Designed miniproteins, single chains, continued (2). Designs and how they scored, part 40

Each design is a single chain, and the fold is of that chain. pLDDT is the mean over its residues in the fold that is shown.

## One batch from the design tools (miniprotein)

Design m5365
Fold by ESMFold2-Fast:
Structure m5365 (fold): chain A 61 residues (1-61)
Amino acid sequence: AKIVVVEGRVDPSLVEAHGGRIVAEIDGKTYILVPAERTEALVAALEAAGYKVVAVHDVEP
């Protein structure tokens, strides 16, 4: 899985449509957990909707 970090508040419906889930909203950023294989599609959809993607982090135990 990956964590996608976005500036501001994100539409939960857009996130869910791309297999993601909002896990936190902290300091004006939205943190989204997404399957690794869905990450590119989610990032593209967020950027197309005008959101600023700040970071993408790999999540491994």
Scores: mean pLDDT 84

Design m5366
Fold by ESMFold2-Fast:
Structure m5366 (fold): chain A 62 residues (1-62)
Amino acid sequence: SPSFWKAEEWEALQEEVAAASDAEIEALRAQLAAQVRADAVDPELLRKTGALEDLRARAAAA
């Protein structure tokens, strides 16, 4: 299938997001900003993004 098979790999990508690099965190921030503009923020995405940002900030400060 063309683009629909992407959903099959979404769970694997979610695992990668949990170990996200700075570039991935930037992507999550952009997605979250788009949701804020739409006034339809996913609270789980918001919390996950914040947690990953905090974790990376602490790692960068170490």
Scores: mean pLDDT 64

Design m5367
Fold by ESMFold2-Fast:
Structure m5367 (fold): chain A 94 residues (1-94)
Amino acid sequence: SSSLVDRFTEIAEEAVAKIREQGLSPAEQEELHRETIRRMGEAAVDHLRRLGREGAAQRVRELTEQAIKERASLTDVVQRLLAIVAEAEAEAAG
């Protein structure tokens, strides 16, 4: 979904702006990274709930928790989230 991609971009840009403007410590950057992944996951969950795809929403919840534990890159998180969303959107469309 292009609108969800735009939302992920917005979330990532907000994180980059905070790093640039606030001179965050490594610990603060780690916390921001976790928050950014969580926000992306929440955006995907909200999108899937609008489609009535509760199972896919739960998969996104589990994936975001795992990604935080793994310290996954934002690129990897976005790719994994979009894969789940694309499959769910195709099923919802018929």
Scores: mean pLDDT 86

Design m5368
Fold by ESMFold2-Fast:
Structure m5368 (fold): chain A 53 residues (1-53)
Amino acid sequence: SLTPEQESLRIISELYNSGKITPEQLEEAGREYGVSLKDADPEKLREILEKYV
Protein backbone atom coordinates (compact mmCIF):
# COMPACT_ATOMS: atom_id res chain seq x y z
CA SER A 1 0.00 0.00 0.00
CA LEU A 2 1.03 3.61 -0.56
CA THR A 3 1.63 6.23 2.09
CA PRO A 4 -0.79 9.20 1.92
CA GLU A 5 1.97 11.33 0.37
CA GLN A 6 2.79 8.71 -2.26
CA GLU A 7 -0.91 8.24 -3.03
CA SER A 8 -1.44 11.98 -3.50
CA LEU A 9 1.58 12.31 -5.77
CA ARG A 10 0.59 9.25 -7.78
CA ILE A 11 -2.94 10.55 -8.36
CA ILE A 12 -1.71 14.02 -9.37
CA SER A 13 0.96 12.56 -11.64
CA GLU A 14 -1.41 10.13 -13.36
CA LEU A 15 -4.07 12.77 -13.99
CA TYR A 16 -1.59 15.29 -15.31
CA ASN A 17 0.43 12.87 -17.44
CA SER A 18 -2.67 11.12 -18.83
CA GLY A 19 -4.03 14.49 -19.95
CA LYS A 20 -7.20 14.19 -17.88
CA ILE A 21 -6.59 17.61 -16.40
CA THR A 22 -4.83 20.59 -17.91
CA PRO A 23 -2.30 22.81 -16.12
CA GLU A 24 -5.10 25.39 -15.88
CA GLN A 25 -7.44 22.87 -14.24
CA LEU A 26 -4.66 21.86 -11.83
CA GLU A 27 -4.15 25.50 -10.81
CA GLU A 28 -7.92 26.04 -10.56
CA ALA A 29 -8.34 22.96 -8.37
CA GLY A 30 -5.61 24.17 -6.03
CA ARG A 31 -7.19 27.61 -5.82
CA GLU A 32 -10.69 26.20 -5.26
CA TYR A 33 -9.61 23.95 -2.38
CA GLY A 34 -6.91 26.29 -1.10
CA VAL A 35 -4.22 23.64 -1.18
CA SER A 36 -0.89 22.88 -2.72
CA LEU A 37 -1.87 19.81 -4.70
CA LYS A 38 1.53 18.18 -4.16
CA ASP A 39 0.82 18.28 -0.41
CA ALA A 40 -2.94 17.70 -0.49
CA ASP A 41 -4.28 14.80 1.50
CA PRO A 42 -5.72 11.88 -0.52
CA GLU A 43 -9.30 12.63 0.56
CA LYS A 44 -9.14 16.20 -0.77
CA LEU A 45 -7.57 14.91 -3.97
CA ARG A 46 -10.43 12.45 -4.35
CA GLU A 47 -12.91 15.33 -4.14
CA ILE A 48 -10.96 17.26 -6.77
CA LEU A 49 -10.74 14.13 -8.94
CA GLU A 50 -14.50 13.63 -8.83
CA LYS A 51 -14.89 17.18 -10.18
CA TYR A 52 -12.26 17.01 -12.94
CA VAL A 53 -12.31 13.35 -14.02
Scores: mean pLDDT 64

Design m5369
Fold by ESMFold2-Fast:
Structure m5369 (fold): chain A 83 residues (1-83)
Amino acid sequence: SPSPEEIEREIDVAMVRIEAAVLKIEASRVLSEEQYEEFKKRLDEEVRRLEEEIRAGKITAEEAVKRLREFAEKLLEELKKKE
């Protein structure tokens, strides 16, 4: 069975994945199909990095969600400027 610490980190990872799903829904409403595919790809890569940092105990779920939101905001701005 997983340890309590391992369960806690997987809950933190789940929180980041939920935030990523919300950000994808928001992006789908404002981006073209091509821009949205690039957004999903780059966001999923960032989520993987944040999941690794959470599992390594390097960052909190709150910090990971904050970084993901900041990443998504910058990425959305970048993709819209390439209209």
Scores: mean pLDDT 86

Design m5370
Fold by ESMFold2-Fast:
Structure m5370 (fold): chain A 94 residues (1-94)
Amino acid sequence: MLEEAEELKELALSEDLEVAREAIRRLGELTKDEDPEVRKLAVEGLKEAAIKHPELAEEALEAVKEALKDEDREVVLLAVAAAITIIGVLLDQE
């Protein structure tokens, strides 16, 4: 699962927007994984994807919102930081 999360983070940075969008969708599913380390990687991947692809930032933000409800304190902290970053991307989008 960690290897899958790391691979999806790389795919979310793809120059192919369709590949990046599918990777963001799958990273969103990994924010619900049983392993908090996988959930942290998923949140970081969603943040980086939104920075790389501002056009996908709203989809990434929706996925990160689920991590704000996480039972793990570090996951919640990363989700808050990611949400702030993604909102900044959305505000600068033109």
Scores: mean pLDDT 85

Design m5371
Fold by ESMFold2-Fast:
Structure m5371 (fold): chain A 66 residues (1-66)
Amino acid sequence: MEKKKRAVKLLLEAARTGKVEELLPEVEKLSGMSEEEVREIVARIREEEARVEELLAAGVELTPPA
């Protein structure tokens, strides 16, 4: 379980920092995922982060700043 949690943290880090290549081998070791699977998950995380940012931006724009 702990190895999977660490792999998730590394995936989030890769999505956030763009260091996919650097973090790939560690994620593969911890999770047993292939490079292709890791890249797909990172892409999904980036898409979800973009949606969250869009929702936050819409919320801020729709609500006046305090």
Scores: mean pLDDT 71

Design m5372
Fold by ESMFold2-Fast:
Structure m5372 (fold): chain A 79 residues (1-79)
Amino acid sequence: SMEELEKEIKELIEILRNSKDDEEILKALQKLIDLMRKDPRAKEILKKLGAEEPIIKAGQSKNPEVAKAAKEALALLLS
């Protein structure tokens, strides 16, 4: 449902904003990428919830896997 998708995306964005665990951040980014690839509604929800800023910040991570996933997520969000 739309409500379940919005709740899941909100929880993933909260992880990006609040977590200091690179593994948790990476998993959240990978899930957001998967959702954007599989569900056309996901990009609109991400934009509505202000996901661009925490994804850009994750792209500046010293962890290369986190930075790569964040840049991929941003490219998908802006496509």
Scores: mean pLDDT 89

Design m5373
Fold by ESMFold2-Fast:
Structure m5373 (fold): chain A 109 residues (1-109)
Amino acid sequence: YIPSLSKITNDVLISPETYNTLKKAISNAKNKLQELKKEFPENQHNVINSAIEMLNAVEELAPKLTNEQAQEVINYINEISNAKNYEELKEAVFKLRDKIVLIMIENAK
């Protein structure tokens, strides 16, 4: 637990440059996911919908991310954008989910 982190919860931690890069990565990934939803069978849409929800959560958390955390998240978002099949998408989505949960736990302390 870091007491100073609780005092920072209302402050923007991310730099404008990193924020713009993250925002662009999220936008690109969302567009890719919407296109994949048209191509993938209905039984695979739950993973796509979960990925979109996670990207929305990242946008809401973005001001509270450090530049280091944001760079890591950008890398996982790019894995989602580069997924060529359902298995790659599922793995990328689970990696991003686990990273977001870890950041949320760290930031809640």
Scores: mean pLDDT 78

Design m5374
Fold by ESMFold2-Fast:
Structure m5374 (fold): chain A 95 residues (1-95)
Amino acid sequence: SEEEEKSLEELAEALGVPLEIVRELIEEMKKVVEEKEAELEELREKNETEKGQELLREIYHKTLGVPLSTTSLTEEEVLELLRERLLEIKRKKEA
């Protein structure tokens, strides 16, 4: 969405990271989520909350490097992990 794009631009500016790097990470995250979206919906429809949480942990592990032992994340914690991941990608491109 337009609001989402503006948030990404603000994040890129605040971190001093090129917008293209932010978009690359978000696109990679979306691809992982899209791959698991059908499974997440099926688990939601079956009210299998525990399996849904396990799958979300796997998504965060693959995209943000969150330990699989992490049981829950707040929106603020997800944003901090996203920030760290963006800075890591920046360092890798500068090396």
Scores: mean pLDDT 69

Design m5375
Fold by ESMFold2-Fast:
Structure m5375 (fold): chain A 75 residues (1-75)
Amino acid sequence: SDSLYKEAKEAIKNGDYDRAIELADELDKKGDKEKSSEIYKKVAEGLREMAKKSTGHAKEALLKTADDLLKKAEK
């Protein structure tokens, strides 16, 4: 799980939020809730920053995905 967490952090650093979410889902499936929660929160933050530069349906989609990730981060 440590390798998945490190890969997820690198994905976030590279702006690859889709990959980071996939890795967080794997961490969650393996019971590593603390690490998955951390990755979901970091991706949600990044998506909200992207939403500030977006409009219309793109902005709504980014904000909805961020909200869904924050819900996954909470037990």
Scores: mean pLDDT 85

Design m5376
Fold by ESMFold2-Fast:
Formats: structure tokens, C-alpha cells, sequence
Structure m5376 (fold): chain A 63 residues (1-63)
């Protein structure tokens, strides 16, 4: 299932290869997972196929 992730915080998201995704970016993602500590969200960007990570407080996730 696909979701829309908006980077709403002042902190960027980052891909697994270290690419910075700036605040204000809107992404279509799949395979959304919250970290075991609850601090981070991981998802796969459907356009690039890359895994992204962002702080839970820095993202809005919608269908």
C-alpha cells in the first residue's frame, strides 16, 4: 500500500545512501515502518526505490 509522506519539520529526511531530502518535500512511499524506539520512520520512496529515514515528529503520513 502506498502513502504520502510530507517532511513538515525543520530536519531533513535522509536516504540509506546518504542523500538529503529537504524539509517541505512530498514523497510517495511504501513499506512504512516505525523504529523500535519510536523516534524514526523508515519507508521506501516509490520513485527512486531508495529507503528513507526521518524523525517521527518531522513527518506527516497520509493515504
Amino acid sequence: EEYTVTIIGDRPAITQDGTIIPPGTVLTVKDVKVSEDGDYVYATDVETGKRIVAGVEDVEITK
Scores: mean pLDDT 81

Design m5377
Fold by ESMFold2-Fast:
Structure m5377 (fold): chain A 94 residues (1-94)
Amino acid sequence: TLKQTQQLVAQAVDLINEARGLYVEALNSKNNEEKIKLLEKAIELLEQAIRLAQQALAIPGVPEDLKQRAQEIIAEAERLRKEVEEELEKLKKE
C-alpha cells in the first residue's frame, strides 16, 4: 500500500540520519576502538536503510515520484556507506 511504502521510506531516512550522526561522532572521537565501533554501526544502519528502500521499490502500484525517492535514498545510503567504509579502512591500516 501507499502508506506502507511511505513508512519504509521514512524509516530508511531515519536510519541514514542516525548513521550520519554516528559517522560525525566517529570523526570527532580520539579513541580508535570507539571510532571503529561507531563506523561499523553506521555501516549496519546504512545497509538496513538500503534494504528498507529496496522493499519500498518492490511494492506494486507505488507512484513513480515515491519510487524515485526510494532510489535516491538507496544512492545516498550507498555513497555514505562508501565514505564510512573508506574511513574504517584507513583506521585499520594505522
Scores: mean pLDDT 88

Design m5378
Fold by ESMFold2-Fast:
Structure m5378 (fold): chain A 96 residues (1-96)
Amino acid sequence: MTPAQLAEAEITMLLMDAVIAAKYAETEEASKAAREVAELLAEAADAAAAGDFEAAAEKLREAAEIAREAAKKLEGKDKEELEKLAEKAEKLAEKL
């Protein structure tokens, strides 16, 4: 696989995690945040597929920031799921 294909695949897997988190969120606030994260991850995947790793990393960092800020206002499972999304997004950005 090319580096672009690997980056797109890893971001797409995280996008699936964000979609699942939004669908099974216990609060509307968590669901909304996870949907915003998913939209940014979709943009990051498109950028990675195009070979624009700088744009992909920027969108991944934006997704992580949204997830972390939302998690500060939440408790329990919703908080943990958004914190995991933030950590995974930041790690992917560092690899690009």
Scores: mean pLDDT 89

Design m5379
Fold by ESMFold2-Fast:
Structure m5379 (fold): chain A 115 residues (1-115)
Amino acid sequence: MKLSPEVLAQYEQRAKRLKERLAEDPKNVKDLFELSVLLAHLGRYEEAVKYAKEAVDLLAEEMLEKKVPKRQAMLTFIGLTIGLTGEMTFGGGDEAAKEIAAYVFEKLDEVLKKL
């Protein structure tokens, strides 16, 4: 799907602002996921996958540190998989969506074994 030049410019500007915020707070999980989604819509799938994986790793670390219930971890990772793969698929990134789904399921398995 081709975005209009105006929408592409808006997404590039938003991605730039998110990268600037992440330079000040590199562990901001919300900003990492938002940046990943924007980059996927821009067709920058390698970068989108990289930031999504960083956010998943930080979220997994937080869940283990907080010792969240296994059900909460499972529901969070399932919701995350649906959200990220949906956004990437709408952007035309079916292979990126598959890579992220596989990574999220691998991290969920690791987290559930350690909780």
Scores: mean pLDDT 81

Design m5380
Fold by ESMFold2-Fast:
Structure m5380 (fold): chain A 87 residues (1-87)
Amino acid sequence: SHEEQAVESFKAYLEELLASDLSEEALRRAVATAGQLLIQEARDGKLSKEAVEEVIEILEEVAKSLSPETREVVRQTIEELRRLLEE
């Protein structure tokens, strides 16, 4: 489905970003932008609550390997996604 592809694409994109030779600032901006696009897809009803929960799990796992500044961006994205689950 579209949501399954969106979740898998997001995970693959994050994995590519982590493996890339990007500066910390570029990585942080890329993660922030990807997170905002995903939040917008969830708000537009393109992601189910189940897909949003799966994204949160992916972000929590990825955050463990990130710098403190980039981890904070991921934490903010997780918080906003959790807010969407609460209605």
Scores: mean pLDDT 80

Design m5381
Fold by ESMFold2-Fast:
Structure m5381 (fold): chain A 120 residues (1-120)
Amino acid sequence: MAQKIIDEIIELLKKAGLSDENIEKVRTLLQQAVDAGLTVEELRLVYEAVKAIIDGASEETLRELVDRLSPLALVTLAGIAKILKEDGVNKEAADRLIQLINERISAETGREGELEVELK
């Protein structure tokens, strides 16, 4: 159930010290992504990536996660990473992840990412 994984991500973010306002922004972003077709499996990968940022994981670990994500999951994760950065939650890991996501999206055809976002 997608809602359970969203709740698990929110619990991670609360423990990491995100403000209630930014928690609500992440919840809205995740719900919009699910409504746009983000799968339960992709949502679990987003959970792993959020946890990796909070834990200050290596660039290698972040790159492996980025390589497994769809364009919709990448855009969703980039939004979450920006919110984490705003609250000062591991800014360097968040910046690195955003850079890796942008690098991957720029290597894909813009049409591929655009089509996935336009569906639903």
Scores: mean pLDDT 79

Design m5382
Fold by ESMFold2-Fast:
Structure m5382 (fold): chain A 81 residues (1-81)
Amino acid sequence: MKYELDEKAREVFKQFTDKDVLTPGEVIDVLNALIDALKLRDPENPGIIDAKDTPLGEFLGKDKVTVSELLEAVAKHMKEV
């Protein structure tokens, strides 16, 4: 199963992948790389991603999200191919 990124998702992920079509594992890898590179993990609660004042926060429309909320938001910008 593969997912095609829309234009908005490609703009957010372009620093971490040059692919427009990703497997589920590649989606998880790109998200982890982005979170780690921008240091978005909440130090007091590692299950919370603090995306305030980042391109990811603008993409999500929220300052803080759980990992599950992040995956759901990203899935809305992908279609199965």
Scores: mean pLDDT 76

Design m5383
Fold by ESMFold2-Fast:
Structure m5383 (fold): chain A 67 residues (1-67)
Amino acid sequence: MSQEELTEYFRQHGELPEEYEAITKFGPDPRFVGPKIIDLRGLSKEEIDKIINSDSDPFVLYVVDRE
């Protein structure tokens, strides 16, 4: 599934396909904007943790492989 297909799926269903998981640094706050989706599928847990703990937008939704 492409990033565009993933974004459209999330927009229509409010959730990701079962093989993926949504992670946020501070939790989603719908009062500001819909979350920006960043595709982190295929990355290691260490790479994902490093990206999420960098200086990032609190309204970003990160998509990762489940487990």
Scores: mean pLDDT 67

Design m5384
Fold by ESMFold2-Fast:
Structure m5384 (fold): chain A 70 residues (1-70)
Amino acid sequence: MEKARELAEALSSPSDEELIRATREWLELIDATPDLQQALEMAALLGRAISELDEKKRALAVKVVEEWEA
């Protein structure tokens, strides 16, 4: 999963803009995935990656997810 590695790298970036961008791009990939099992695995990977972030970055990533789901 090359995209999962790219997501983790972007989320580890000191740039809030890169974190927001990478989170949105990953959500777009989930929406574009026709395989339900793969989509669920991608969603689980995002949730895990977000849980590993510091409090400030986690809040930003959660806000992006909430805005996407709205």
Scores: mean pLDDT 75

Design m5385
Fold by ESMFold2-Fast:
Structure m5385 (fold): chain A 86 residues (1-86)
Amino acid sequence: PSPVLSNVTATASGNTVTVTGTTSAPAGATVSVYDEQGRLLGTTKVDENGNFTVTATVAPGTHTLHVYVTDDRGTSAPATVTVTAP
């Protein structure tokens, strides 16, 4: 089955956004975060416990972020989170 994303959240500290979550994908799978325009903001690898953390720099304002995880079984459906940078 395709991997899934769970417990995805985003927080802002100034212009830095931190996206965290969990996934059924194996360790080493790639997590990608895109903005509303489809621009890649950052990537990370899933850890041994199925957790990930991605940091990205964004402009001030409200952003809708799309998070995907890709492994050898395919790409997940997007997880959508909204965050406001001051």
Scores: mean pLDDT 81

Design m5386
Fold by ESMFold2-Fast:
Structure m5386 (fold): chain A 65 residues (1-65)
Amino acid sequence: PVVRLTEEELIEILKKVPGFTEEQARRVYRALRGEEPLDLSPEQTAAVFEALREKLGDAELDLRA
């Protein structure tokens, strides 16, 4: 299944990652939409995808406007 996330829903998920700010979560949202490059460390990138996997399981993510 495909799960749609709003920017606010993604921010709430990523705020559960230690050390993530709302601004960093907004940058991740824009990067996942292809609007800007993802400028995160490999550890931060892994933590983002782990948080999304915990919330969504095996569902595909749809971030379309």
Scores: mean pLDDT 71

Design m5387
Fold by ESMFold2-Fast:
Structure m5387 (fold): chain A 89 residues (1-89)
Amino acid sequence: MSKEELEERLRELREEARRLGREMIEVGTEAALLRMELAILKLEGREGDRERVEELEERIRRLEERLRELNAEQRRLAEEIRRLKEELA
C-alpha cells in the first residue's frame, strides 16, 4: 500500500471514530434519560406502572447492549489507527 493510500485510510478511520463517538453520546444520553424516568416510576411505586417499568428496563438493556457494541467498534478502530500510524512512521 502506498504512503498516500495509508494516509487516506487513516483519515477515513479517524472520521469513522468521530461518528462512533457521536453515536455513543446519543445512545448514552437516551439511556440516561430512560434510567431517570425508570427511577421516578419506581419511586412512585404505583402498581399500574409495572408494565411500563418492564418496557423501560428492556429499552435500557437494548441501549446498554448497543453501547457495548459501539465501545468494541471504537477499540477496533483505535487499534487499526495505531497499526497504520506505525506503518507510516
Scores: mean pLDDT 84

Design m5388
Fold by ESMFold2-Fast:
Structure m5388 (fold): chain A 100 residues (1-100)
Amino acid sequence: MIKSPEELLKEVEEKLAEIWDEYQETGDLEKTKEKLKELIEWIKEKVKEAIENLPKEDTIKLLEELKTLYERLSEVSPEEVKEILDEFIAWLEEKIKELK
């Protein structure tokens, strides 16, 4: 099912909030890293669907908003988590450049 950019962003924000809430409760950094990697792979698939099915301008906005969200999260994250988030941010930057 093709989600609107707004629906996808909301779902990503909700999933990130759930992961961070679990981390605050458990302190399990390894589990948090695994969940973040799984979410990133899921987002990559949704971005691929968006590139194929949505107007270019809408897809670029989605990628820029995802980048901003992950940049903010990276600034407050432990170094090991930051490395994972920074790799995804670099991937988003590459996709934005490919579409422009």
Scores: mean pLDDT 82

Design m5389
Fold by ESMFold2-Fast:
Structure m5389 (fold): chain A 86 residues (1-86)
Amino acid sequence: MEEYLKSLDLEEKYKLLLAAFFAARGAVAAGLRSEEEAEARVEELIRWLDLPEEVVERARKEAEELFELLQTNPEEAEERAREIEE
């Protein structure tokens, strides 16, 4: 797993990190995980992906914006998520 994650290209790593941040927020909101546990899991993934700090910050911000959009306009959030996954 760890070796596989390190072999991904920058774009693939970014999409995976973005999805992880988004999923972490969703899991906490649903009561499936504590905020601390979700944060620890994402932090471990960040270490495996070895992405620049600026890229990590961008993914975190984008995931946060997407999660906020899901709360206010779920249809648009789903469209945006599909575009990112492509």
Scores: mean pLDDT 73

Design m5390
Fold by ESMFold2-Fast:
Order: C-alpha cells, then structure tokens, then sequence
Structure m5390 (fold): chain A 81 residues (1-81)
C-alpha cells in the first residue's frame, strides 16, 4: 500500500540521518537515546495501525515520524554550524 511504501521511505531516510548524526564530533548520546526511543515507538505504532487496516492512525503516525525526521535534520544542521 502507499502508506507501507511511505513508512519504508521514512525508515530509510531516518537510518541515513541517524548514521550522519552519529558521525558528527561530540555527539550527544542522551539526545541520540531520546531520538531512538521516540522513533521506535512511532515505528511500532505505524506498523500496528497498518497491520490492523487503521489507515487514519497509520497516516497520523507517519506524519509524526516525518516531524521527528525534520527535527533530526535541523539538529544535524545546527551541529555542523
């Protein structure tokens, strides 16, 4: 489904950004742990919603995951500055 494809795209983007974040000098391990925890919960919720055919909850959860990805991008840019 389109939502399953979107989840896969977001997971691939998140993994790419996570690798980039971990390569930065003086990475904040507490912040990394927070981001990983938040991502894991959103991914779990999205997968459960998709499995149950709850497209509305799946879409809302994917939008929250997309916001987390944007937050991670902004954090990386700030750390590079």
Amino acid sequence: SALEERLQELLEEFEKLLKEYMQLPNVDLDKLSEILSRASELIRRAREALRNGDEETAQETLEELEKLIKELKELIEKMKA
Scores: mean pLDDT 86

Design m5391
Fold by ESMFold2-Fast:
Structure m5391 (fold): chain A 91 residues (1-91)
Amino acid sequence: MKKYIIGLLLTEDKVEAKVVDEETNEILGEAVIEGEPTAENIKEAILKALEKAGVKVEDVSVIVATGPKELYPQAEEAAKALGLPLKIIDE
């Protein structure tokens, strides 16, 4: 079965989520939530990106997050709420 990766970019004023085909690296869906990157906003961005991609959360293999380390607890909370593994890229 094809699996998908969620690419998550966190900044102090927005959350960007992208659904990526792990084999082709094609972006199938994306969503941006402007505002504070709370766990709720991160979860909403991910779910909207998945809806646009036509991908179910169960078909996601991992969330790969990038951003300031101060935002990692919010990303961890959102990943836990969705039942998905989280990998953080510091650079």
Scores: mean pLDDT 82

Design m5392
Fold by ESMFold2-Fast:
Structure m5392 (fold): chain A 93 residues (1-93)
Amino acid sequence: SMDVEKAKEALTEAASRLLGLLPSVSPEAQARLRELVVQIVEDAAGIKTKEEAKEKLRETARRLRSLLPSVTPEVQEEIERIIRELEEVIKSL
C-alpha cells in the first residue's frame, strides 16, 4: 500500500541520517545509535499494514527522543528534525 511504502521510506531515510551522525557522537552514543539504526531497519522491513506503519513511526520517534540527553546540542537539533519529519509522515497516513 502507498501508506506502508511511505512509512518504509521515511524510516529508511531516518536510519540513513542517523548513520551520518556516527562521527559526531561519543563512543558510548555510537553503540546506542547503531542499535537504534538496526531496530529502525528491521521495523521498516516488517511493516505490512497502515496500523503497523503508524505504530513503528511513533515508536521510532520515542526512541529518538530518548537519545537526546546523550548527545551534543548540534546532534540534538538534527535528531529533533528527524523526529518532526516522522511526525509529519504519521499525520499524512
Scores: mean pLDDT 87

Design m5393
Fold by ESMFold2-Fast:
Structure m5393 (fold): chain A 68 residues (1-68)
Amino acid sequence: SMAEFEELRKKSRELYEEALKLASEILKKDPSTLTDEEIRNVSEETKKLVEEAEKLQKEAVRLLLASS
């Protein structure tokens, strides 16, 4: 349905925005105080958010193509 399609698109967008926010916040940090552990943690969190966003986007595409 259109409602399900829009909900999946909204959720996917929100996850991408969260990933961008995390990346933006770490970029604002002073490199001299930035730790490898901090970089790794943000990298892992953003990867998970992007992977979930992609799954939802693919599901939205499936619903779109199945619609009459």
Scores: mean pLDDT 86

Design m5394
Fold by ESMFold2-Fast:
Structure m5394 (fold): chain A 98 residues (1-98)
Amino acid sequence: MSEEEWRRALEEALREFEEMLRNGEKVPELPKLPLSVISSDPRLAFRYLMLTYLELLEQGVSLEEAERATRALGEALEVPPEFIEEFVRRAREIVESL
């Protein structure tokens, strides 16, 4: 997968994250797919990452614990570390802006 595909997936996930968070939208049910299938598609990988982070926040998990769980999932999904860290940083900025 190209860096451009990971960049597009990240930007799309962050846009959806902000929209869902600001609108108070219910986290949709994630399809139960194998990690190998999810990791094969940057958009699917970031969608799982983003929705998992939202679900943890909805459950009242602390930002620190939600970020830790999100990093662990990103690593399991074979998302490049730089894109995991950028997602976590920018998602935190969105949450703190509300």
Scores: mean pLDDT 80

Design m5395
Fold by ESMFold2-Fast:
Structure m5395 (fold): chain A 58 residues (1-58)
Amino acid sequence: RPASAEEAEKAGVAVWLASQGLATDDQLARGAEGLGISEERARAATPAEVAAAARAAV
């Protein structure tokens, strides 16, 4: 679904940026919550895995 898929992909990118230290812990927590994954999983995941989880959430 275009709008939901776009929103999920954007959330995935935000979580990935946070995992690279380019965002605060709060932003990582909110991004991970939006994707339905834990902060620890988001930090350990590759960008491709985060993007795949975001797509699966739609």
Scores: mean pLDDT 62

Design m5396
Fold by ESMFold2-Fast:
Structure m5396 (fold): chain A 68 residues (1-68)
Amino acid sequence: MDETIKNEIKESAHEFGEDLKLKIEQADHKLTIDYERTGETVKKKGTIESESATAYAPRTLEVEVEKV
Protein backbone atom coordinates (compact mmCIF):
# COMPACT_ATOMS: atom_id res chain seq x y z
CA MET A 1 0.00 0.00 0.00
CA ASP A 2 1.29 3.44 -0.88
CA GLU A 3 1.75 5.28 2.40
CA THR A 4 1.11 8.62 0.74
CA ILE A 5 -2.30 7.50 -0.53
CA LYS A 6 -3.20 6.04 2.84
CA ASN A 7 -2.32 9.28 4.61
CA GLU A 8 -4.18 11.33 2.00
CA ILE A 9 -7.37 9.33 2.55
CA LYS A 10 -7.03 9.56 6.32
CA GLU A 11 -6.45 13.31 6.17
CA SER A 12 -9.45 13.84 3.90
CA ALA A 13 -11.74 11.97 6.27
CA HIS A 14 -10.23 13.82 9.21
CA GLU A 15 -11.05 17.15 7.57
CA PHE A 16 -14.61 15.94 7.04
CA GLY A 17 -14.87 15.91 10.84
CA GLU A 18 -16.49 12.54 11.27
CA ASP A 19 -15.47 9.06 12.34
CA LEU A 20 -15.22 7.22 9.06
CA LYS A 21 -14.28 3.70 8.14
CA LEU A 22 -12.36 3.68 4.91
CA LYS A 23 -11.92 0.65 2.71
CA ILE A 24 -9.20 0.31 0.16
CA GLU A 25 -9.29 -2.64 -2.16
CA GLN A 26 -6.37 -3.53 -4.35
CA ALA A 27 -7.81 -4.81 -7.60
CA ASP A 28 -6.28 -5.01 -11.05
CA HIS A 29 -3.40 -2.99 -9.62
CA LYS A 30 -5.35 0.24 -10.07
CA LEU A 31 -6.07 3.07 -7.69
CA THR A 32 -9.53 4.54 -7.83
CA ILE A 33 -10.99 6.58 -5.02
CA ASP A 34 -14.74 6.91 -4.79
CA TYR A 35 -16.81 8.83 -2.31
CA GLU A 36 -20.22 7.54 -1.40
CA ARG A 37 -22.52 9.18 1.07
CA THR A 38 -25.69 7.50 2.20
CA GLY A 39 -27.71 9.13 4.92
CA GLU A 40 -25.31 10.02 7.68
CA THR A 41 -22.49 7.70 6.62
CA VAL A 42 -19.65 8.31 4.21
CA LYS A 43 -17.64 5.60 2.53
CA LYS A 44 -14.42 6.04 0.63
CA LYS A 45 -13.06 3.22 -1.49
CA GLY A 46 -9.77 3.13 -3.32
CA THR A 47 -7.58 0.81 -5.32
CA ILE A 48 -3.89 1.12 -6.08
CA GLU A 49 -2.44 1.33 -9.55
CA SER A 50 0.83 -0.50 -10.08
CA GLU A 51 3.48 0.83 -12.43
CA SER A 52 5.48 -2.38 -12.59
CA ALA A 53 3.56 -5.58 -13.08
CA THR A 54 4.48 -8.11 -10.44
CA ALA A 55 2.33 -10.86 -9.00
CA TYR A 56 0.95 -9.58 -5.72
CA ALA A 57 -2.04 -10.97 -3.89
CA PRO A 58 -5.04 -8.64 -3.78
CA ARG A 59 -5.63 -7.04 -0.42
CA THR A 60 -8.20 -4.90 1.31
CA LEU A 61 -7.13 -2.18 3.70
CA GLU A 62 -9.60 -0.73 6.17
CA VAL A 63 -8.66 2.37 8.10
CA GLU A 64 -10.64 4.41 10.57
CA VAL A 65 -10.24 8.14 10.77
CA GLU A 66 -11.58 10.38 13.48
CA LYS A 67 -13.22 13.73 13.79
CA VAL A 68 -10.77 16.44 14.78
Scores: mean pLDDT 41

Design m5397
Fold by ESMFold2-Fast:
Structure m5397 (fold): chain A 67 residues (1-67)
Amino acid sequence: MEQQLIDTLRRDPAAGLRAMLEAGVSDAQLERLLREVGVSQEQIDRIKSLPDRAERLGEMVDEIERL
């Protein structure tokens, strides 16, 4: 199942994040998946520092799309 989520994230980052949230993926699992897709730890740490959840999700999508 993790590979299916990674493939979705690479093809459609917004749909991939939605699928992960629907699957009940924890913050730790989400962080691991973002690393697997190629988002750097520096970018993940920056996103985690953002106070607003919607802003964090938007930045995650942006970073994946930038890959």
Scores: mean pLDDT 73

Design m5398
Fold by ESMFold2-Fast:
Structure m5398 (fold): chain A 68 residues (1-68)
Amino acid sequence: LSDEELLAAGRALQAAARQLAADVGEETAVKYLVHDVGLSEALARRLVRGELSDEELLEVGRIYVESR
């Protein structure tokens, strides 16, 4: 996958994670991301808060694609 595709995957996961946090709460969303996607707790928490840089979103996209 290209960096553009990985960044798009990271952005899509961020949008989904933020929606999940809105629906079920931040702690539940973080647990899902750690358990099912394989993100660290710190990275998952920053993801649901929308605090990640484009470089961090690209890394998240890579982890997400590899977890599928």
Scores: mean pLDDT 83

